# Designed miniproteins, single chains, continued (2), part 74

Each design is a single chain, and the fold is of that chain. pLDDT is the mean over its residues in the fold that is shown.

## One batch from the design tools (miniprotein)

Design m6721
Fold by ESMFold2-Fast:
Structure m6721 (fold): chain A 69 residues (1-69)
Amino acid sequence: MEMERQRELNERLRELAELGIESLNRAAARAAAAGVTEPVPVDVPLLSADGELSYRTVLRPAAAPEPAP
């Protein structure tokens, strides 16, 4: 049955997406606090349709003065 596998993949995908977003936001906040203006490399978890977990390094610009000066 594929339903249980789909549910497991969906749950893992949601958790990974939440962790990825949180990690990106945290890294950006830390960079801003440190006065870093260069892009911050962050490893973002990616889950394929086959359920294979991989990590991709994404460059996030250091927090621009947002929510704007």
Scores: mean pLDDT 62

Design m6722
Fold by ESMFold2-Fast:
Structure m6722 (fold): chain A 102 residues (1-102)
Amino acid sequence: MELAEFLRRLAELFERLGLPEAAELARRAAELAADGTEENRKEAARLLRELAALLKAAGPEAVDALNEFLLELAEELAKELGPEAEKEVEEGRELYLEELKE
């Protein structure tokens, strides 16, 4: 639930930034994460890596806006849904940040 909600919010951010391809990948990842199966969770992680590659191509401003949004979202979800939600968002952010490393 928490990872799926995070990815849905991430898709909304990408639409506002004018990145429709990134928004579509985030939506697909959200649907897979919502299923909760290990197979779908692995596929969601793979889509997050594709998403990170698109953001690298979009430039540093898009990456900076995303990082700020991820920090705010982690804090908000932790307050509403508890520490498990914060952990899911942090895990998703770590996968994203690892993919940004060259």
Scores: mean pLDDT 68

Design m6723
Fold by ESMFold2-Fast:
Parts: C-alpha cells; sequence; structure tokens
Structure m6723 (fold): chain A 62 residues (1-62)
C-alpha cells in the first residue's frame, strides 16, 4: 500500500509538495497507525508551518 500526503497552508498559493510513503501489507488497524505516523513525519519535515488549512490523505492499495 502507499499513502499520498498533500497539505495546504493558509495563505499559500499552492499546496505543499505531495509525498508518497510506502506502507507494509498489514492489517487495516496497523495500516491506519502506520499512515498516522507517516503523516506526522511529513508534517515534522515542515516545522515552519504553524497552521494547515487543508490536508488530503490518499491511501492506495499496492
Amino acid sequence: MALRVVARVEGASAPLPPREVGLPDVSRAEALEAAGAAIREVLAETPEVEAITDATFELRAA
């Protein structure tokens, strides 16, 4: 599976660059936990962002 993360900051003219994160082939609950961790990691890489107006998360089957 893969998770695509797209976030938009209030006042920005475009969303932050999308990022895809590979997820292991695990149970649905484990996949959701891994997705949450991946989202947190992507947001941690943009520490200058104080507020996110919109965030889109797409979980795709491999």
Scores: mean pLDDT 58

Design m6724
Fold by ESMFold2-Fast:
Structure m6724 (fold): chain A 71 residues (1-71)
Amino acid sequence: SKEEEARRLLGEAVRAARAGDIERAIELLVEAVKLDPSLASAARTVFNGQVAPRMDEEQREEGLKRIEEAA
């Protein structure tokens, strides 16, 4: 299902963030939300917990905006 694929993308985003591939993590979160907008809250949770701590304030604002605009 689209929900199962979107949840898989959230898991891949966590792995990308842990590997230090921050841009790939954001791309995967955006793709997940575009595929299933009901996961926007889950994607923001992943962003705030796994991605945002590795970014400066301006990068965080841009990344969050990309995820929110995908919904």
Scores: mean pLDDT 83

Design m6725
Fold by ESMFold2-Fast:
Structure m6725 (fold): chain A 60 residues (1-60)
Amino acid sequence: SVTITVNVGDEEAVKEEGERIQRLDPRVKVTVEGDKATVESEAGVTAAIGAALRLIGASL
């Protein structure tokens, strides 16, 4: 498994994107806590990086 933690700005938007990511691939788990989002991937590094980038994008 791979774990990535990123700093995020818009907690509500990031939570929404995290739910969409997990709906698309349930092997990728997203946890949002304040200004941080943690991605836990059982689908490998590429899936984890992709999810992290989407969460950062949702913060913009």
Scores: mean pLDDT 81

Design m6726
Fold by ESMFold2-Fast:
Structure m6726 (fold): chain A 63 residues (1-63)
Amino acid sequence: MEEVRELAEKIVDDTLAREKQSPPLSKEELIESVARQAENSIPDPEKAKEAGELAKKLVEERL
C-alpha cells in the first residue's frame, strides 16, 4: 500500500505547485481535484478509493 501513499502525495504536491502558477482553486475544489486524480490513477477500485481518501487527508493537512 506504500505505492498508493506515494502516488497520493505526488498528486497533492503537483496540484499545489500548479495552483501557485494559475488562478487559485477553492479549498473544496482542490480537495475534489486531488481525490479524483488519485482515484483515476489506480485501476483497482478498492485501492482507488483508498488513494482518494488519502489524497483528501494530505491536501487538508497542507491547507
Scores: mean pLDDT 75

Design m6727
Fold by ESMFold2-Fast:
Structure m6727 (fold): chain A 56 residues (1-56)
Amino acid sequence: SAADRARAALTPAQQERLGQMGGVSPEEAVRLVAESAARRGILDEVIAGLRALFAA
């Protein structure tokens, strides 16, 4: 699924950060963002953007 691809591409710490930004659980944040991005045909672009934003 789109959510599985996003989870594989993001570290647990990045998933936690995404959840905090959205005010939801990490699992729900990843699912919502991935499903939304996939519907727009930009899943890989959104994943790349999140990885860049959360780069440590």
Scores: mean pLDDT 82

Design m6728
Fold by ESMFold2-Fast:
Structure m6728 (fold): chain A 65 residues (1-65)
Amino acid sequence: NVKKAVEEAKKLIDQGKVPEAVEVVAKALGVSPSTVSDLVMRYVMQGKSLKDALEEAAEVLLEKK
């Protein structure tokens, strides 16, 4: 369940565990962690918060799977 993975990842971000958050989402989507981190970084550079960027990246990757 990608929604559950995103919620677990948001909790990891609150704990300062950003690499672990990326890994949880990547595993749920069946993609590499680098694929998730690249999209997250792009959204963060566009002004989104890390949590919002992660949620948006997960939605985009789920649609393209």
Scores: mean pLDDT 82

Design m6729
Fold by ESMFold2-Fast:
Structure m6729 (fold): chain A 78 residues (1-78)
Amino acid sequence: LIEEAEKLEKEGQELAREGVRAEKEGNLDTAAKLYEEAAKKFEEAARLYEQAGDVHSARVARAQAEEARKKAEELKKK
């Protein structure tokens, strides 16, 4: 569970990094989609951390999911 959650968290971080790159290149639609996918990965990681009893890591992953979702919504408004 924890190893799977860590893998999903890393995947989310990679997608968020790709989102930053797309945003810098002016591909706002692509950036928004990448941030949405990152948020999904962080939400999945949080769920697995909760199942493992790692409340701290679950809270951190949920915060990362919320941040990614917020970035996606901001880009959709532009």
Scores: mean pLDDT 83

Design m6730
Fold by ESMFold2-Fast:
Structure m6730 (fold): chain A 76 residues (1-76)
Amino acid sequence: MLEEAEREIDELLARAKEAIEAGDAEAALEELERLEEVALEVLPEVARELGLDEEEVRERLRAHMERLRRWALEQA
């Protein structure tokens, strides 16, 4: 599951990058929103594997996604 989710996340990041390079911030944000959804779905398993509290991993994910969305808007 984690390996499959990681692959999907990588693919979504690649699509977001393509959208940014095309100057399409809206498309990039849609891909990042999909990425966050996938990440949240596997979050309990990731937290267990990393030996971290689920809430701590969720907070880190939120901070990371906020950074990615800001970056996408600044690049496009």
Scores: mean pLDDT 77

Design m6731
Fold by ESMFold2-Fast:
Structure m6731 (fold): chain A 58 residues (1-58)
Amino acid sequence: DLVELSEELVKLIEENKDLPMEELIKIVREFLEKHPEFTVLPDELLKLVIENIIELSK
């Protein structure tokens, strides 16, 4: 279920938001690689998604 996986992704980002952005990108990329249901985004777009989620969670 894409909704459940999206919620897991958001939780993963929130749990690791204290890490440097480079490490957070690696963790998120590894998560997406384990779940082929997601289209793997380029690093630049992945950074934007991560930054937006972190900003909304603050």
Scores: mean pLDDT 73

Design m6733
Fold by ESMFold2-Fast:
Structure m6733 (fold): chain A 75 residues (1-75)
Amino acid sequence: ATEALRKAIEALKSGNYEEAVKYAEQALSDPEATLEQKAGAYHLLSIAYAKLGDTEKAKEYREKAQKLMEEIASR
């Protein structure tokens, strides 16, 4: 999960938004991913889809990230 998130961030910085989506999705599919890592992956997906012009998916992943962050904050 950590390496996939790192690669997603690097892809986002490089303007490779489709690769950022791929690596963020890979981080989400990791069964060892922590709740914090999943929230981070949803946040990166939100940004990447917004950059790709997919506003509906950007909104969906933003809401998923916020929901997980709320759950983490309530602990």
Scores: mean pLDDT 82

Design m6734
Fold by ESMFold2-Fast:
Structure m6734 (fold): chain A 85 residues (1-85)
Amino acid sequence: SLEEKVERFKKYIDFHFDRLYKSIKEALEKGLITYEQAKKILEYSYNVIIDYIKKEFTDPEVQEELISYIKSKYNELLKKLDEDV
């Protein structure tokens, strides 16, 4: 169902951003990237998933729900990055 697809995609968003954040933190700790590069990597992934949502979910209410969900996750990770660096 569409509802099951939405819930699976939210779990995918969580998994993807948690994994990405761990990779970014490791790269920062090793001096492989700068703080500014870390923010750009998060922003790039955010925009890629927004584009994917718009392509795969044609229902406007579902798009708004998923965009709101990812925006919340993205802002949470930006705040965490600012606090950790």
Scores: mean pLDDT 88

Design m6735
Fold by ESMFold2-Fast:
Structure m6735 (fold): chain A 91 residues (1-91)
Amino acid sequence: VEEAIKKLEEARDLLLSLDTPAATMVAILVYLAIQDAKEGNYDAAIEGVRAAIKRLDELLKDPSLTPEQVARIQKARDLLEEALKILEEAK
């Protein structure tokens, strides 16, 4: 579960580095999922990560995104998917 938390923290930091309101809102969802995971509330953490992934999928539909922003969002999404798998296996 510590590996999942580290992946969530890396995803949060990537999203914050985009410095956009939409990415910051997703970073807040990831931050809440990190807190839930640290408290052993894996069901809440899983739901939070799934919500964050869904929000990133909607963000990736934005045609105004630069290639660099798309790459960072995709990397954050991959980290969230990896963390989700670990959290589901720990439940």
Scores: mean pLDDT 86

Design m6736
Fold by ESMFold2-Fast:
Structure m6736 (fold): chain A 97 residues (1-97)
Amino acid sequence: MRERQERTLREAREEALEEIRKRAEEIGARRAVATAVTAANLLAVASGLEDPETARELLAQAVGVLEAAAELAEEAGDEESAREARERAREVREELE
């Protein structure tokens, strides 16, 4: 197991969960989740512009943010957004390997 990527992913997920919950109180859950997914997609795009080590860290962060977004979407009853975020997290995880 790649301990550094796993730790980065866990930390990103925990931080994203707190931030998305805070933003959901301000702008609503749907918008907060959409913003988080957009941020994760930007991290994944940025990974393509970096060296392989930095790229893996950005991809791990993107997975963490997407998994957090999926959890918040599911809590809000937005099953479609939760499904899309989980599917995207799976795709980004495949790029880590």
Scores: mean pLDDT 81

Design m6737
Fold by ESMFold2-Fast:
Structure m6737 (fold): chain A 101 residues (1-101)
Amino acid sequence: SLDEVIDYAYRIAREEVERALKEGRPLSDAVLEAVKKGIDYAINKYKLSFEAAMYAAGAGVARGVADYLREHGLLTPEQVEQLRASADALYEKAKEIEKKE
């Protein structure tokens, strides 16, 4: 279920970033909407705690944003590595919380 939440958040993040860029909206708005949708999905479908849902959604969103912006030449390789490292840290936290619940 955790991996399905992360995959969902990843896909939603890519969709929200594309929409924001087309509409000239801040990327921060896209990230917040993707996180919110990921959290709602994790809680409603998989009954994750709010804390586990936040880390799982955050991991998926960070990966989705990094990959989308990399593919469109909007981030440096160093910025992509930083976002991916952040996503990996969030994923490890989500796994730790899920194991305790």
Scores: mean pLDDT 87

Design m6738
Fold by ESMFold2-Fast:
Structure m6738 (fold): chain A 64 residues (1-64)
Amino acid sequence: DVAEYIKEYARRVAREHPEYRERAREIIQLVEEGKLKEALEKAIELARELGDEELVEKLEKALE
């Protein structure tokens, strides 16, 4: 489930990178509100900033 995967990713980022905690919370809230495309777009932005190129490719493919 893409929604659950995005929430788990955001929770992991909030734990490992406290400076991104508010952005991670925003992503989780978007998923809970059913705004999955917006949550995916925000997760891709976050993954790019963290240099996780493999995750960026995986999430971008989920948007197709």
Scores: mean pLDDT 82

Design m6739
Fold by ESMFold2-Fast:
Structure m6739 (fold): chain A 73 residues (1-73)
Amino acid sequence: SDREEARLLAEIGKALRSLGASEETVQEVLQIVRDNLDNPELALELIRKYLTEKLGEAFAEKAVERIREILEK
C-alpha cells in the first residue's frame, strides 16, 4: 500500500541519517528502494554497490544491515 511504502522510505531515511549519511546520499538510496520495491534483494545489492563506491565498504555494510532489518519486517 502507499502508506506502507511511505513508512518504509521514512524508516530507511531515518536509519541512514542516524549513520551520518548526507541528504544527497539518503535521497539516492530512497530512489533505489522506490525503483525496486518488488525485488528487495536487488534493491539491497544496488544500495550496497552505490554506498561502497561513495562511502566505502564499512559504511555500506552497516547501512545495508539496517535497511535489510527494515525491509524484512
Scores: mean pLDDT 86

Design m6740
Fold by ESMFold2-Fast:
Structure m6740 (fold): chain A 63 residues (1-63)
Amino acid sequence: SDDLLIEAVRALARGDYEKAVEFAEKAIKENPDDKIAYLVLSQAYEALGDEEKAKEAREKWKK
């Protein structure tokens, strides 16, 4: 979980949004309560133009 989250954050930081989504989804699978993984997922989807998925991930991060 921690390693996958770190990889998701690194992918997001370098602009590799598809990889950021992939790693964030894997981190969420290992730890569904990982709020930071949902934040990464939201930002990656927003950068990819998927506003609906970005909103869904952001709602999970806020709750």
Scores: mean pLDDT 83

Design m6741
Fold by ESMFold2-Fast:
Structure m6741 (fold): chain A 62 residues (1-62)
Amino acid sequence: AALTEAQAAGAGEALVQLGLASEEAARKGYRAAIGKTRDEAARVLAEEAGVSYAQARGVVTG
């Protein structure tokens, strides 16, 4: 299913709380992840936030 705005924002916030990404990088990442599948959302979130795919995938589980 496509990632909702709330799910994407939650994933970005989790990366910031874990100390894995800055607030700016996380905001850019989650905005790009909205409406994508979980795997695509994790990929773009990882790329934009500068974290590994595994780290991004862990927070996109919803």
Scores: mean pLDDT 81

Design m6742
Fold by ESMFold2-Fast:
Structure m6742 (fold): chain A 74 residues (1-74)
Amino acid sequence: SMAANQNFQQRIQRIFGVDSISDSIIQATINMFRTVFGMDDQQINDFISGNMLFSDFDTDQVNAFIQFMRAQIA
């Protein structure tokens, strides 16, 4: 949903200390979760809404996400 994507965007801005992140970066991140991590829509929605941020992911997946985001916003 738009609200979930907006909340995710704001949370990512806070985590990485940036004032803005483009919708294209958010979409690229969601596509990575779907295609590289094999996440379904429920897992992606739970992650972006903050309901189950780490419950469905191991440390390697979280680290890959952080590295991907830093590369996109640098």
Scores: mean pLDDT 70

Design m6743
Fold by ESMFold2-Fast:
Structure m6743 (fold): chain A 68 residues (1-68)
Amino acid sequence: SLLSTAELRADLSREEVIARLEAMLAAETDPALKAALQRLIDQARASDDPELLRSMLLGAQMERQRLL
């Protein structure tokens, strides 16, 4: 399916945020960080709240910056 204009303006969809968090979880070796990432994934899947999705996006961006 084609993305809506609202989804494109949000920069990342919920599915894309979850996919990025899952990729980070798969690469992570620290059990505490694995648990934290799993909780974020569970929260993202359970929510349709755009404010929560925005906070998840920011969290994913911060973690990506730490890995680079």
Scores: mean pLDDT 65

Design m6744
Fold by ESMFold2-Fast:
Structure m6744 (fold): chain A 102 residues (1-102)
Amino acid sequence: AEEARRGAEEAEEYARKAKEAKTAEEAAEYASKAAEAAGEAANAAERAGDMRGAMLAGAGAVAAAAGATAARRGGEEGAKAAAEMAERGAELAREGAELAAE
């Protein structure tokens, strides 16, 4: 429960940094870190035996990773996609962590 919550909080912090990024490269880096943190939340939920929580946080990691990929293609649209997808990834990780805590 606590480990899943910590991963979700880290994902939210990196998603916020991706939104504040001034370049597509910075947005990609922070979206990638948000994906890693969401993945940690998914692993923690799975270890706690919460399959639904693990699935939601895992989907969050996939979303944030896709955002990072978009940003690496460059441009303002890529940076925006990274920020939006990292934010969605963090939301899914938080929901997964909350389920694992119950």
Scores: mean pLDDT 82

Design m6745
Fold by ESMFold2-Fast:
Structure m6745 (fold): chain A 55 residues (1-55)
Amino acid sequence: SADDRIDAVNAEMGRRTDAVTADYRAGRLSPEEAQARMREIADDYRRRLDEVHAS
């Protein structure tokens, strides 16, 4: 179902966001690198939700 697909997307985006936050706090990413990765995650999230709604 669309709800199951949305739940799967939300779970993946949550894991990606947590990974960026952990890397930033550990000093493995600069603020600019963390911001760029967060923008990429947000763009992917929007695209995947649009695909679910188009189906």
Scores: mean pLDDT 86

Design m6746
Fold by ESMFold2-Fast:
Structure m6746 (fold): chain A 94 residues (1-94)
Amino acid sequence: AVEEAYERVLERLRNLAKTIASKFAQKYGKEEGRKLAVEYLKKNLDELARVVATHIGTELGLTPEQVEEVRKRVYEEFKKNLEEIAKEGADSGL
């Protein structure tokens, strides 16, 4: 259940981040939109990871401790790939 939650949360958050980057790119252009998306995601990543991990973890019957474990792991993994994910989203949004 924990590993399943981790994979689902990571996928959901990646899709959300790409959508955010795509929207910024549509409004501000590809390069500027990518930069703005990275700054937005850096500022909001902890909140986004918490919300998504809580929703999916609750659905899968995880304990609060397991939800927090998933949140931390997703945050750490996502932070490493943030620039690439934002670029992919910005590139696909135009």
Scores: mean pLDDT 83

Design m6747
Fold by ESMFold2-Fast:
Structure m6747 (fold): chain A 75 residues (1-75)
Amino acid sequence: GSAQPFLDKGRALFAAGRLDEALEAYQIALAIAEENGDKELEAEALRGIGRVYEAQGRLDLAAQYYARADALLAE
């Protein structure tokens, strides 16, 4: 889906330590996945956002995004 290029970009930016840019890329991926109803890509984008917040020391926010991703796939 169209969310995949932004997930790939987010992962690359995260690996490069560009956390703010990684967050932006993952947020775009999330919006596209939500618009398309793609629960798998939506969950991956939420996990990406969680990883960024975890890397920033925002453990409370990271936990919330991980929980949202897990809840989407609970079917």
Scores: mean pLDDT 88

Design m6748
Fold by ESMFold2-Fast:
Structure m6748 (fold): chain A 83 residues (1-83)
Amino acid sequence: MEEAEKLAEEAVRKAEEGLRAAAAGDYEKAYELLKEAERLAKEAVELAAKESKEKAEEIARRVLELVRAHREEAEALAKALEA
């Protein structure tokens, strides 16, 4: 039942690791971790939709949106350091 919720929780944990890496100035590692978190959040959305679990899907979509925003920010920061 709660497999989609577990994937969303794992995505949050990976996102937290990515944010900690960014706080330490390691934007490349932050980008990699946030990219992995985005993939997990996307899987959570797909699984919740397949199981017709509207509330789990909504939660997973919100997690995906937040993770995507942070991943885009980390990518932009990594590119800015190269420029």
Scores: mean pLDDT 78

Design m6749
Fold by ESMFold2-Fast:
Structure m6749 (fold): chain A 72 residues (1-72)
Amino acid sequence: AKEAHELIEKGLEAFGEGKLEEAVELFRKAAELAKESSKELQKEALENLAKALEALGKYEEAEKLRKEAEEV
């Protein structure tokens, strides 16, 4: 859905600005919305969420989400 894509774009902007917690929330919401509409957007949102969590030092959570993205 367009809304999920827009949330990914906002998350990438927040990530670029160093607003890592905001980026995580935006990517989580994008993944949730994409789950009902697009596997491609769900995978992209989960991959970006994992990257943002790694930047926050949350490596275990990031690894789990990367595996989740592989299963989409």
Scores: mean pLDDT 83

Design m6751
Fold by ESMFold2-Fast:
Structure m6751 (fold): chain A 71 residues (1-71)
Amino acid sequence: HMSEYTKKAKEYLEKAREAFERGDYRAAVENLQKAIDYAKKALESGDPEAEKLINEAHELLRRVAEAVNAR
């Protein structure tokens, strides 16, 4: 039984991945912030997939930071 919050977290995480792949780091961060917000709400509702989504979003945030700091 997947919560609506988990579905939205997955949707925003996918949008963030697409933005990252095209080099749109601003859009990637904005979508990651939304993904983390919904994943936290899913975690509060007891969805066991929520923690994995939070971890995946934080990993992508680290990759964005590395890409932005590369000169």
Scores: mean pLDDT 84

Design m6752
Fold by ESMFold2-Fast:
Structure m6752 (fold): chain A 93 residues (1-93)
Amino acid sequence: MTAEEVLREALERAKAEGRISDETYRRLQAFLEGKPISTRTAYPADSPEAKELRYFAGEAAAIAGRRLGVPDETLRAVFKALGLSDEEIERLL
C-alpha cells in the first residue's frame, strides 16, 4: 500500500461515517491532490475542525495499522494519544 492510498481510504471512510464536514473533506482532498494549502492554520484543540482532523488521523492509523498487523490494543493506545473519545475509538476498531 502507499501512504496516499491509506490517506484517501481514511478520508472516504470518515466522510461516509459523517465524522468530517464537507469543508474538511474538500481541504484534505485538495491536500492529497497536491494543491497548495496553508499549513499555518492553528485550530484550538476543542474546535470542530481539530476533532474532525483527529478522527481522520485515527482512521488512517487504523487502516495502516491493520495492514501492518498492529494489535488492536496498540491501536487503542495510539487513538488515545491522538485525543479521540472512547466512542470514536470503538468505532475505528
Scores: mean pLDDT 75

Design m6753
Fold by ESMFold2-Fast:
Structure m6753 (fold): chain A 86 residues (1-86)
Amino acid sequence: SEDEKKLKELEKELKELREKLKEAIKNKDWETVEEIEKRLEELKKKAKEIYEKTKDEEIKKRAKKLILEIGIEIGLARIVKAVEKL
């Protein structure tokens, strides 16, 4: 399905952003952390669009899980930036 294909692309992009976020945090590259946070927020928006529009319950569950996982990564980025400012 088209929704399944789009969801797989977003899942792949999250995996790539998660690795980049981990590396940026390790290197204390806060500019890159902030850029990745913005990219994660855009991914979350796209995942929400799939969640709201899909009629497939399995795709809807996967999109909901993806939204939660993206939210965790956004939370991590925000926490590490906040701690650095202390």
Scores: mean pLDDT 88

Design m6754
Fold by ESMFold2-Fast:
Structure m6754 (fold): chain A 95 residues (1-95)
Amino acid sequence: SKREEAERLLKSDDIRDIEEALVLAVEVRDAATARRAFDKLRPHLSPVPSGMLQAAVDALEVGDVDTARAIFELMAEKYPEVARVARRAAEALAA
């Protein structure tokens, strides 16, 4: 399952695996797994993208999918360092 794959990827220290785990967790609306992925990504992020990702996970946790999607869309537009992962997360929430 996508949840099992996300949990497997979170055992890795490869940033690409952690980013994939975040996208999979977002797709299945698993805020707890998304938060664990965020905690592992946080040391690799500039302060503004880090704060935005935290806000997106917080929105997902309370079921505010529209706010989470809007934050990921804004991240994809403005921050090249997270654009690919943010775009995929936004796409996962648009369905």
Scores: mean pLDDT 88

Design m6755
Fold by ESMFold2-Fast:
Structure m6755 (fold): chain A 93 residues (1-93)
Amino acid sequence: SAEERAALAEELRKMAEELRKLAEEKGIKELGEVAERLERAAEAVEAGDLEAALKEIEKAKEIVEKSKELSEELKEQLLGQLELAEEKVKSLE
């Protein structure tokens, strides 16, 4: 439904805001790049383009996996959050 898409888009935007703050605090550029991908995913979810949303989340996962600046603990946390976001997008019909 439109309400479910709006709720998930808001959740993704909140996650992006938290990552932007963390990027500024720690000076880790890749956290800002992940935030941008989540913002694009939120726009895609809002528009009902779930395929585009999943592609943006997959790109966010690649940024996390390839980062040399993120700790292993933060990588595991972020990948878990991104996988949960993917499942939520897939549950929308």
Scores: mean pLDDT 88

